# Ledger of designs, part 89: designed miniproteins, single chains, continued (5)

Each design is a single chain, and the fold is of that chain. pLDDT is the mean over its residues in the fold that is shown.

## One batch from the design tools (miniprotein)

Design m19300
Fold by ESMFold2-Fast:
Structure m19300 (fold): chain A 60 residues (1-60)
Amino acid sequence: SKELEERIRELEEEIERLEKELEEAKKAGDKERALELEIEIGVKYVELAVLKLVRKKLES
């Protein structure tokens, strides 16, 4: 569905932004911020994997 495609795209864009923020936190030596960002990125990747699996099953 279009809604599913939009959610996947938004989530991928969110992950890219968070990965950039993680690089910045690591360069700054902000260990606590880096850990928070790694956790958030991990959660978003799980959400993305679920959405992509749903999309694959609907399109098969």
Scores: mean pLDDT 87

Design m19301
Fold by ESMFold2-Fast:
Structure m19301 (fold): chain A 69 residues (1-69)
Amino acid sequence: MEEELKEKEEFIKKIKEKLGKELGWSKEEIEELVEEVRNGEDADESDLERAIAQGMIRIIFGVLKAIEK
């Protein structure tokens, strides 16, 4: 429940840090991507990089779900 939610938030935080360092994206841009993924929103077709990043975040969410029992 809340404890499980906390673990997910901590994992997402680590991903945001890595994305910021590797891609040079701002913290705000990464936060927006995570929120879009959580809301089930898709990136505009004209923004391929953002669409790819959203896809990666979705895969990570799927992996988190698979790890949780």
Scores: mean pLDDT 63

Design m19302
Fold by ESMFold2-Fast:
Structure m19302 (fold): chain A 87 residues (1-87)
Amino acid sequence: MLEKLLEELREFARELGLSEEEIRLMEGVLRALVEEKGMDPEEALRILKELATAVKNKDEAAVQELLRNLPEEAQTLAQGLVGGLKN
């Protein structure tokens, strides 16, 4: 299951114009949210897609809303992703 979601994430990220380094960062965050934080894999993928889209659209309000609605333990991982995607 997770490998299928990772492939979906890669295709989404390529369409969004992300670099291979940014795609690897997103993959690592997806794995950590699912395997370490116990988040539902489809929910984690949905959140990461929305977060990456908001960052690339420079929609700071959407980024903050998505981060605020995450569990505290997931927020650090998501903030790291946001920082990586803005560079």
Scores: mean pLDDT 81

Design m19303
Fold by ESMFold2-Fast:
Structure m19303 (fold): chain A 83 residues (1-83)
Amino acid sequence: MAFELDAQRFFDENTDEEIVKRIEELEKGALELADKYPFAAAVRLMELQAFSEVARQRGKDDIAELAEKYAEKVREKLRESFK
């Protein structure tokens, strides 16, 4: 999957602090887009899910839990905006 490959590359090229920063940026961007551009917000949600999966594969459970928490927050916002 394209999102998982992008996440794997990002983890290979960046520090844990930079990865956390990217996850925070994805959440913020998704929440800002959700009302006017829900499909763009959904793409960021898929990226957050990929970061969570890759973090778990790499044993970075704290980062995975953060990405999962933010993904759920984005899903809740999208459920409000998609109706």
Scores: mean pLDDT 83

Design m19304
Fold by ESMFold2-Fast:
Formats: structure tokens, C-alpha cells, sequence
Structure m19304 (fold): chain A 89 residues (1-89)
């Protein structure tokens, strides 16, 4: 039984294509893995991925909320989409 659910839907633009990515996780570890995969899809740097992992190691479980998960996922997608939009002009 899980007391917190991590669910978010984001739009990612890559190579001029918009697609909807749905992330769902039932554990903190699965939530981290979902965010890491989103970062890879978004073309994030290894440094950014390591920073996310460091935050995971440093935060108590009660601080990993569904709101934080949604905020992180949206931030990752927004950063990637802004870069894609700038490149596409």
C-alpha cells in the first residue's frame, strides 16, 4: 500500500514533434527512475542527472511529494522545450 502516488503528464518537443509523456510511480525509487528517463529523453546533461540523484539521497521520504515530482518533471520538460523552440526558431 502506497501513501503517496507520483503521477504527472508532460509534453516534450523533440525534432519538431510534440508528444505526451505520462510518468507514474508508486515508490520514491521508481519516481527517481522515471525522472531520470525523462531527463534522458529531454537531452539533459550527466551533471543535471547526478544533481537529481544527489537530491534523492539527501531528502527524507516525506519531502518527496507528488507536487515535487510534478514540479521536477515539468521543469525538465520546460527546459528541453525551450531549447527545442530556440533551435527551431
Amino acid sequence: MKEVKFEVEVELVKDGQRRTIRLKAETKEDALNALVELMREAGASDEAIEQLKAAFESMPDEEWTGELFKSLARSIADAANRRAQAAAA
Scores: mean pLDDT 74

Design m19305
Fold by ESMFold2-Fast:
Structure m19305 (fold): chain A 65 residues (1-65)
Amino acid sequence: MLEEAKKLYEQAKKALENGDIDRAIELFEQAVELLRQLIAEDPTNEEARKLYQEAVELLKKAREL
């Protein structure tokens, strides 16, 4: 599941870089939701927490475009 969240995050970043803002938002929202579930299951998962913070920040930026 963490690998799936990473793939969604990377796809979202690529969509954002390509100017496909709506797709980037959708993919970031999916990554954030999956990471939220992972953190709820294991709050000590530092990798999931860091990726969640990064995904939330980029999602906010994408929504402001």
Scores: mean pLDDT 85

Design m19306
Fold by ESMFold2-Fast:
Structure m19306 (fold): chain A 62 residues (1-62)
Amino acid sequence: SHMEEIIKRIEEASTKENPKGEKITLDDAIRDLVLAVTRVIAKNKGLSEEEAEKLADEIFEK
């Protein structure tokens, strides 16, 4: 279950002792989630993997 693994990673990052100085781990988990969701949507619309990655990067950087 990919969803369970993603949720677990986000939860572990957010509930760690103190995210002060560990924010990069939380940001990485969120970026992975955005990429995964964007790829699913892009595949449903018939877009290429390169288009999906581009779209995810634009969404995350905004």
Scores: mean pLDDT 66

Design m19307
Fold by ESMFold2-Fast:
Structure m19307 (fold): chain A 50 residues (1-50)
Amino acid sequence: EELKKKIEELGKISRDTARKILELDEQGVPLDEIAKLADEAYRKIEEIRR
């Protein structure tokens, strides 16, 4: 089923993105820059869901 493969891919992207965001926050990167990266990840997730 295509949905199963998409869910697995979403899980990998979400996990990696969450880790990247936390690392940037620890480095003191401004929230607006972190928000841009989160938005990019959200767009990728939306594309996979299509």
Scores: mean pLDDT 75

Design m19308
Fold by ESMFold2-Fast:
Structure m19308 (fold): chain A 89 residues (1-89)
Amino acid sequence: MEEKAKQYIENAKQAIDDAEEHLRRWRELEAKPGASREEVREATVHFTAAGLLIAAADFYLDMAIKYLGKETPEVKELKERIEKLRAEL
């Protein structure tokens, strides 16, 4: 049970890190004046990927809570990171 929760927490951490990177790249592209059509497409891909990764991370944390039977401080911190990222969408 704990091993499965750990796998889900690890998957959630990876998804959150990937989402943060996609949002960083999206912001860099969005901040550029006179962005090309290619840069606009890249920005859209990064924004969409971030949204999907945030949803995946939320699912992984819900599964971790199910296997742990409680919301641990680590899971709570990761959920707070997700909410911060979601507010940035």
Scores: mean pLDDT 85

Design m19309
Fold by ESMFold2-Fast:
Structure m19309 (fold): chain A 67 residues (1-67)
Amino acid sequence: AAEAEKLIAEAEKALAAGDLDRAQQLVMQAQLKASELKKAGKIDLYKKFNDRILKLQRQILAAQRAA
């Protein structure tokens, strides 16, 4: 749980800095950690983190298109 949250926060920071490649890599790592939560039966935490990850992916794509 804490690992997924940290990766999401670092991805948000990378996006704010304009480091889109780093933000994308951190989002991928966060997705892997969220999937581990789902396999562990922590479905509510998985859904919460997955929603935040999807929002981040949309923001990264929007920033890439604006550049």
Scores: mean pLDDT 80

Design m19310
Fold by ESMFold2-Fast:
Structure m19310 (fold): chain A 60 residues (1-60)
Amino acid sequence: SDSVEKEIKKLEENVKKDVEEARRYIEQHGLSEEERAFVERALKAHIDYEKKKIENLKKS
């Protein structure tokens, strides 16, 4: 394995942690429906960005 493989694994682990943290945040804070939708949209944008990084690393 090389530095690229390690970086991909790190990014994948970070995405998993970010999803868990966001779910916990939503559960703990009793967000309104609109606030929850905002958080979910922000999380989706973040995940899509990280997936793009991973795909770019796989192509290098």
Scores: mean pLDDT 80

Design m19311
Fold by ESMFold2-Fast:
Structure m19311 (fold): chain A 107 residues (1-107)
Amino acid sequence: MITLTQPASVSVKEGEKVTIPYTASEDINGQLDWYKQKPGEEPELLISNTSTLAPGVDSRFSGSGSGTNYTLTIEEVVAEDEATYYAKQTLKEPDTFGPGTKLTIVE
């Protein structure tokens, strides 16, 4: 089973850029999706296949990476970006989510 590593939490000041890293225990060939989840809400797809922005998602979000190392980047962070962000690998069944990274926005 593919082991997933991402930081438990990151903090960023409003208006600044934040990057959330993800590391897989083996090469996942770019088959990585990013999700945003707020408490009480369903997970929202942000990015599919490493770098494809989902329809309706703000262009401040971007994804990059290859092999075992991937990143989600959020430019000009706003208060509504405060959420838990999950990476999901889709290379090998069953699809597996990482542990999630809680983003906290500070002034």
Scores: mean pLDDT 82

Design m19312
Fold by ESMFold2-Fast:
Structure m19312 (fold): chain A 69 residues (1-69)
Amino acid sequence: MEEKWKELIEKAKKIHPEVYERLVKLDQELGIPKEVAEQRAALFIVNLEEKGIDPEEAFKKMEETVKKL
């Protein structure tokens, strides 16, 4: 894993550890590799913090979308 991704992942875990773990697990259940799932979860949470959006609200909307796949 590149240092840049490790830094992002650590930041996301500090912002919202529960949503981060749930995002990673959800992606893995969809067959996405763990490394990719971790990167996607980190970007999602960090982007939400920058926009001032609640990660739990955004996660619920994403989970509903994924269930339709």
Scores: mean pLDDT 76

Design m19313
Fold by ESMFold2-Fast:
Structure m19313 (fold): chain A 78 residues (1-78)
Amino acid sequence: MEDLEEEIDLALVTMQIALVKRMLEKGKVSEEDLKLAEKALETARQILERSTNPRVRDEAERLIKEAEELIKQIKEKL
């Protein structure tokens, strides 16, 4: 059950990052996109802290790095 919840959270974070990245590529980022990216980062960090599954941890680490880069790019554009 916990593994399924981690997979769902990973999918959610992946979708949130993809949505924000698309808005950034269109040059239409807003404060709401920044908040979404920050929420995705926190969720990914929580997954990394609680998971003992190496695949889930590797994916969470990758998502953390992508979210951090997106947050930086959004802040530079706002």
Scores: mean pLDDT 83

Design m19314
Fold by ESMFold2-Fast:
Structure m19314 (fold): chain A 100 residues (1-100)
Amino acid sequence: MEKEEKVAKKISEYVKKHKEELVEEIVKNASDEERAAFGKAVAKLGKEEGDEELTELGEKAAKLDREAFEKLVTLVLERIGKSPEEAKKILKKLVEISLA
């Protein structure tokens, strides 16, 4: 496996095993700036994919809606934990959006 695929596999497996703990830690420790930035990035991802729920939750999280942020973090971690391919896809898209 390529080094990139090895990293994606490790991230996906870790997230799958520790999803509930990771959601709790992220929701507890994220600053308002981090919540807003994450919400904006995921709202752009949702628009690109045509995912209306992901777009709406991302826009609400960007406005500091705590319930929307928690649900959004849960959905993103579920996607990352599904497979190494999905983890690679999501992480790549979020990086591309952050650089635009």
Scores: mean pLDDT 80

Design m19315
Fold by ESMFold2-Fast:
Structure m19315 (fold): chain A 55 residues (1-55)
Amino acid sequence: SVEEHLARLEAAAEASTDPEQQERIRKVLETVRKLYEEGKLTEEQIADIVREVLA
């Protein structure tokens, strides 16, 4: 689900020891949530974004 993909990003931000990385992940979370709510992103696109950010 979309919420499961977003929860992975949130967990990664919480686990990060780098404040800059935490801020970047949080901004991605905010942007992705907004675009999904606007119908501009699919669940598959969100999964791809999460995979790329966590790589």
Scores: mean pLDDT 81

Design m19316
Fold by ESMFold2-Fast:
Structure m19316 (fold): chain A 60 residues (1-60)
Amino acid sequence: MMSPMEIMQQAQLELAKNSTDREAAIKEAEKAIEELEKLDSPQAKTGIRALRAYIEKIKK
């Protein structure tokens, strides 16, 4: 399984690539959250919180 850092880096790259497609960006963020939830580490919890805030902001 990937480390929380690797999951976050990959998610950031995918979000940047799909910046003009809100639905694709939301799906990538949700996928990253699911992977981070499996890890149950402090770093993963921080990443999940950041990704959820991002989703909430773009769903506005």
Scores: mean pLDDT 73

Design m19317
Fold by ESMFold2-Fast:
Structure m19317 (fold): chain A 59 residues (1-59)
Amino acid sequence: SEELEKLLKKAEEVNPNTAKAIRQALESGDEVVLRTALHDLEEIDPELAKEIRKALEKM
């Protein structure tokens, strides 16, 4: 998804470690790591975390 990739690039600008964790979780299918990384992002940028969750639900 082009929308998801654009949002992940924005996450990388906000917190590179959290964005990397989200990408790794998506590649490995680790739902626990994905949930944790999205929660960490939500504490930093709640609007961006919400947009990423919406993009993931469309997949």
Scores: mean pLDDT 83

Design m19318
Fold by ESMFold2-Fast:
Structure m19318 (fold): chain A 85 residues (1-85)
Amino acid sequence: SPKEKILETAEKVAERLLERAKQEDFITSVALRIEAVGILTLAEIAVKSEDPEPWLEQMIRGAAAVDPEAAELLRKTLEEIRKEK
């Protein structure tokens, strides 16, 4: 289901950002940790929303600022959700 895909991708992205935070300097580590929490929070809002797409787009923008590859995982999930209609 779209909701399961959003939650699974958000968890994978958050895990990736938190693992990267362990290897980065203090300032970069803090930014990655804040974004990981943001992604998980927005995912919970998205799955409770009738239209998750705007929330996924917000997650993509946030992730792209700190990790372009993490943003790509979210973009892939958005494309999969768009194809399920």
Scores: mean pLDDT 86

Design m19319
Fold by ESMFold2-Fast:
Structure m19319 (fold): chain A 68 residues (1-68)
Amino acid sequence: DELYEELKKKFGEEVAEEAMKLIESTKDASEETIELAVRRLAQEMGLSEEEKEELYKLVKEAVKKIKE
């Protein structure tokens, strides 16, 4: 849950919870699918472009670690 705490600190609790669900649901998805899912979440949660880019990076890294 170190990732959850990092997401919560950067984006807030609600975004962190949704991002953790997204990571679990996209663990077997393509990079393009992950990027689309993160973009959708960022729009729904009202994140800035900078926050959206950081979220993309964190989600991609988390999914890669799960697939290792």
Scores: mean pLDDT 80

Design m19320
Fold by ESMFold2-Fast:
Structure m19320 (fold): chain A 62 residues (1-62)
Amino acid sequence: LVGRRARAVVPVPKGGPDDLALRPGDVVEVLEELPNGNVLARSLRTGEEGIVPRSALELIPD
């Protein structure tokens, strides 16, 4: 997943200071896979970085 783009398929609320808030259809760059099934990602819309559940994302093909 690292280096890949993914799209949010559900709304992701900001639950904490390290979390990334996303709207459905927002595109992110995956920066790091985390051990608990989350990822560290950067929103291409806002430029913000944060933690998002992998289950909220769908990989975009190359």
Scores: mean pLDDT 80

Design m19322
Fold by ESMFold2-Fast:
Structure m19322 (fold): chain A 68 residues (1-68)
Amino acid sequence: SAREDLERLREELSKDPRFEAELVGDDTLRITNHGDVTSLIALALRLIGDYPNMDVKIEGDTITVTAR
């Protein structure tokens, strides 16, 4: 399910000190970037490729991943 995909992504990102990931409600993962802008853009592009059925948005220093 989309929720299980977001929970697995949150667990994976918890291993990377450049990012903090938080589940917001039932369908959204918010990712905060503590690295540089290049790491943020690289992650966003990877997520767009890996999760074509989700909305991936960059907002300042955060990425939001929302299940459609």
Scores: mean pLDDT 84

Design m19323
Fold by ESMFold2-Fast:
Structure m19323 (fold): chain A 92 residues (1-92)
Amino acid sequence: YRERVDSDPVVAGIAVDFLLLTALAEASMGNRDGAIDAVKGARDLAVKHFPEHAERINELADKLIQAINDGNLEEAEKYAREFRKLVEEALA
């Protein structure tokens, strides 16, 4: 699985989706550090596999991290959804 995550953009896209869902779950439990680590993992993986979208991925990750730090779960869900949509469109 780990090797496929590093080399396969489809598997990477699935892993990004899982990491973003993990970030929202961790944030909802008050684990901000865990949530932020999951967002950073999703960002790094998405930028590696979809470098043409790096600027937008970084923007969405930064906004998602800020929403988590602010305790604003509604904004965090919004930015996570936009991030997931961008990765899904990049795979189409």
Scores: mean pLDDT 83

Design m19324
Fold by ESMFold2-Fast:
Structure m19324 (fold): chain A 92 residues (1-92)
Amino acid sequence: MERRREERIEILNRMFDFIIKKLRERGAERGAEAVKAVREEATAILRASTDPREAEAAIWAVVRAAIKSLPPEEARLTTVLLEEAWKELGRE
């Protein structure tokens, strides 16, 4: 149980680091800051939750809250990149 959570958290951190770099390459600095905040909360949710589906729903609620104040283009780009990263964590 613990080992699987640690592996997911490690994958999460690696994917979010990559997303932050991609957002910055495209000039989406506000999106990059939002992803940093989401990463911290997502890590806490993964540690607290025993249900991956419940954790996913909670993380997406945090994502939507964090990006709602972003410019529409950055909000869409950030959402797409986070969704792709989340699919990598939930492989199966």
Scores: mean pLDDT 74

Design m19325
Fold by ESMFold2-Fast:
Order: structure tokens, then C-alpha cells, then sequence
Structure m19325 (fold): chain A 99 residues (1-99)
């Protein structure tokens, strides 16, 4: 996961509190897809130990990626539409399994 992707996702999640109802639904879906992508692209503990020197890109560590995913999901739980509550819970369960 790149630092840029993490910044964009955090900004989108923060924007939920200021968005109109229509924008909030669209923004929440985009944020949820971003969190799913973080979890899907998350390196295993073994992969991170094997290649500690992938130092040519500002790539987030496994721990940093998980921390950002949690922060984003916390914002989603506060501001996202009720219709997305089930999907948020599913992604939260996947995050807890990855931790």
C-alpha cells in the first residue's frame, strides 16, 4: 500500500462528516472499496520479514496499513448510511482476522 493511497482514503473518510446524504453514500462506498483493497494487498508477516528492504517506494508496513484501515472503518461506522452497516461489519471482521 502506498502512502498516497492511505492519505486519499483518510481524506475521503474524513469527508463523510461534511458530505450531503447523496455524496455520503457514494463516498462511503468508495472508502469501503479502499479498505477492502488494503486488506487484499496486505503482505503476510513472513513476506514482510523476507523483504524488509523494499525501500524504493513509500510503502506502508503491514502494521501501518492495518492501523489506517481501522481508523477509516471507525469513521465509516460513525457517518456511513445504514444500508452499508452490514458491509462495514463484514470488512471489520476481515480486519480483526488479519490482526
Amino acid sequence: MSLREAIVLTMLATGLSFASPEERKRLAREVLEGVRRILAELPTADQQKADPALGSSPVLSREEALRIARLVLDQMEKYAPEELRGEIAEVRAALDAAA
Scores: mean pLDDT 69

Design m19326
Fold by ESMFold2-Fast:
Order: C-alpha cells, then structure tokens, then sequence
Structure m19326 (fold): chain A 65 residues (1-65)
C-alpha cells in the first residue's frame, strides 16, 4: 500500500541519516555529509506532506541496495 511504502521509505531514509551522522562524527567528509543529511531530512518532510507513488517506489528500490 501507499502507507506501507511511505513508512518503509521514511524508515530507510532515517537509517541512512543515522549512518551519515556517525560518519560525520568520525570526521569523514563533514561538509558533503551535512549536505546529504539536510537533503534527506527535507525529503522526509516532503514525503510526509506530499506522498508520490513513483518517488516512494524509487526511494525504496535505491535504499534497499
């Protein structure tokens, strides 16, 4: 369902943010990681407000890899 895809996409994005925050704490490319974290946080807020099936399916596919 759309709700299940949305929940999965958000959960995968949140997990990715946690991984990037950990790498940032280790001093690995902090400027690039900060930009990626910001983009993911903005994407999560967008998906919560404006779920789109095509975007959700693409996000789940890419993040499962």
Amino acid sequence: SLEELKAEAIALMEKRIEELEEKKKQGIDPETLERKIKALREAIEYLKANPNLTVLRAAVHDLRL
Scores: mean pLDDT 77

Design m19327
Fold by ESMFold2-Fast:
Structure m19327 (fold): chain A 72 residues (1-72)
Amino acid sequence: PMAAAMEEIARLAREVGTSPRELLFLAGDYLNGALTEEKLEEAAKKAGVSPEKLREATERAARLLEEAQREG
């Protein structure tokens, strides 16, 4: 269900060191083909985390959202 996906995304965001809102926006951009390397690097710099960790979190969040949409 979408609610469980949103909770997991929020947990993942805090674990990585970014906000749930920021991770959700990045995941949305990823799903829409709008996520650029520059946008990811800027978000990582702003949050003080590695771009690689933020990329992994973004991809996981995107998979969670897509899976929840398929189950709804």
Scores: mean pLDDT 81

Design m19328
Fold by ESMFold2-Fast:
Structure m19328 (fold): chain A 120 residues (1-120)
Amino acid sequence: SLEKELKLKELYDKFLEKVNKIVEELLAKHGDDLEAQEKLRRLMDIVHDAVLKLVEAVLNGESVEKLKAILEEANAQIDALIDELLSEGTEAGKDLAEAAERLKKELEEFAKELIKINEE
């Protein structure tokens, strides 16, 4: 329905706004650090892949269990990157790990709201 499409668009736009704010904050502090930029790119690739898979699963009529599995896989990849970032002992690594935790929470809320809209 048009109402469901509008809710999906609003959810996606709100998610992108939060992601862009986190990225902007990191680039303002570490935008001249090429190694930090590469790690941010790896984090964004995980997040973008998860969002694409979640949206595709909904469009294909996949189960809630499938959406939860996609989120669990993304969370595992983000957690592994956080461990790597914290092991470096750098300020950039710490800031990126904090951003990864924030993005993990935003992705969890996105998936939760996406499931809710899909069940209505």
Scores: mean pLDDT 85

Design m19329
Fold by ESMFold2-Fast:
Structure m19329 (fold): chain A 58 residues (1-58)
Amino acid sequence: MTDEEIDELVKEAIAKAKNAEEAASIFAKLLQEKFGIELDESLSPDELAEKVTELATK
């Protein structure tokens, strides 16, 4: 998973969401569907961004 793929998913989630919490939930869903990565929907948008950055650098 690359930083460019992550940026694309983030933009898609933001475009579909009405607020940051909804964007985080949609983003976690997209990651699970496309890459099989399970993230808790209870994580804040900032925490999700940190986790996703960690995954992209490995």
Scores: mean pLDDT 69

Design m19330
Fold by ESMFold2-Fast:
Structure m19330 (fold): chain A 78 residues (1-78)
Amino acid sequence: MEEKLAEEALKLLKEALDAYKAGDFEKAQELGKEAEKLLSKLPEEVQRKIAEEAARYYAELTGREDLADELVENVLAQ
């Protein structure tokens, strides 16, 4: 059950990042809030893994691999 929630949360985060890159900040916020609701039901360790994967996805979308590394370090430091 947790695995399905993690996959759904990651999917919503990726959709939010897609909307953010497209300049649709309102849609990005709505999808981000939905993802946060699912993340709050998951253990911290799973939340960190999802955040890391979302950061990597965003770096791929923007061509900013340096940003992914910095975001991963931030997630791991907390």
Scores: mean pLDDT 72

Design m19331
Fold by ESMFold2-Fast:
Structure m19331 (fold): chain A 64 residues (1-64)
Amino acid sequence: GPLYRITALEDNAIMLSDGTVLKKGESILATSIKVHPDGRTAVARLVDGSLALADLDKVEITEL
């Protein structure tokens, strides 16, 4: 399936399911991305099967 790289462009742009927030320049790999109806937040399914929340105004998403 598709693989996505999600990179934080600033601090607290990405929150993991355990409540950990990523710092600017950190990246995660996701197998799926679902954008919320407001177009501002996405839920990513990570390669380990966990979830992350991403602020779409503050991340770069690259399909690999």
Scores: mean pLDDT 87

Design m19332
Fold by ESMFold2-Fast:
Structure m19332 (fold): chain A 91 residues (1-91)
Amino acid sequence: ELERLLEEADRLAKEAAEAFKAGDYEKAVEKAEEAIELLRRAQEKIRELARRGELPEERARELLEGLELAIKELEKLKKAAEEEAKKKAAA
């Protein structure tokens, strides 16, 4: 479950970056949003596993910090793509 969420989020993040490089800003926004949603679900799953004692607290903290960095990078990509899409729509 957690592994599947992370794998899918990574795939979507890669698709978002590739779409941005290709100038498909609308697709970059869509894929970045999907990746962010899955990463937020992964964060909640990690917190749940830590609460149940199924994941060591220190490892949960490290994973959550890593995911928060990934989310921030995707949010930056999404914002940049949204700005480019607006410029394209206005032209």
Scores: mean pLDDT 84

Design m19333
Fold by ESMFold2-Fast:
Structure m19333 (fold): chain A 61 residues (1-61)
Amino acid sequence: MSKLLREGSLKMGEGDYEGAAELFEKALSIDPDNRITLAGLGQAYKELGDDKKAQELFSKW
């Protein structure tokens, strides 16, 4: 878990929002209710322009 979250955050910092979303989606598949993962995935979707998915994820926490 923590490794996927760290790698996802690193990808966010690098501007690789697609790679970040993939890593956060993997983390979410392990713990679907992890609020940090939901926040990271929501932010990645926001940066990719998927505002609806981002809002849906933010509303879960």
Scores: mean pLDDT 76

Design m19334
Fold by ESMFold2-Fast:
Structure m19334 (fold): chain A 77 residues (1-77)
Amino acid sequence: IESLLEEIKKLVKDNEKALELVDKIEEAIKNKDLKGFAEYLEKLAEEVRKSKLSEETKVKILELLKELHLEALNLYN
């Protein structure tokens, strides 16, 4: 999880809103707030899709978000 969050932060470092959402995702994971985690993950995915990043970078970030989602589910099961 930590390595996935770090990689996502590096890819979105120039996007203040995306960085804010990553921080909220990290907080939700720490607090075991599954609802908040899902909400912020969806908002981050939308922010990435709307961004001026290349298609290749967007695909990479969205793949990392899917992996993060699976990793987080393992914390509840």
Scores: mean pLDDT 79

Design m19335
Fold by ESMFold2-Fast:
Structure m19335 (fold): chain A 60 residues (1-60)
Amino acid sequence: MTPRERLSHGVVRAFKEAKSPEELEERVRRIALESGLSEEQARRTAEGAAEHFRRVQERE
């Protein structure tokens, strides 16, 4: 599995299992770093995922 595929699968799982945007951000950041992204890329990816999670939860 490529690093990109690993990241995508991990993010989907984290999104389903996380109970809060903060938990999702922490999980996505760890997965991104483990997938070979830089700290800056991992942080931006995690922040984006957490923001998306907040938007979805607020609407539903």
Scores: mean pLDDT 75

Design m19336
Fold by ESMFold2-Fast:
Structure m19336 (fold): chain A 61 residues (1-61)
Amino acid sequence: SVRELVEEAIDAIEAGDEERARELARRLKELGVGPRDVARYGILLGRPEAAARLAQILKEL
């Protein structure tokens, strides 16, 4: 699911695995998930800082 991919990407960011985070961000983009969607999930998951980093990666792709 989209939520599981967002959670996995946030986990990768928090682990410092930038390569994995970028790979998952590309998959999210292919699914039509944007920076705003990721930011919303970050609030819901209680991980807004990591989600903001993921959103920034999505903007740069």
Scores: mean pLDDT 86

Design m19337
Fold by ESMFold2-Fast:
Structure m19337 (fold): chain A 65 residues (1-65)
Amino acid sequence: SDREELVKRLKELGVPEELIERILELLAQGRGDGAASLLLNEGGLTDEQVRELEPLLRRLSLELG
């Protein structure tokens, strides 16, 4: 599933589990842009890494929100 793929990728990138839960909560609220911003500002991801995740964040924001 898209959710399982996102969680796997975020764990591989070293994002803490508590931050992953916050990302999933934002996506469940339809806040894909908020999730991307959180990954950049608190997740330690680069602009390029977030761009690679953006299609997945967008799909989950629409699916869960």
Scores: mean pLDDT 84

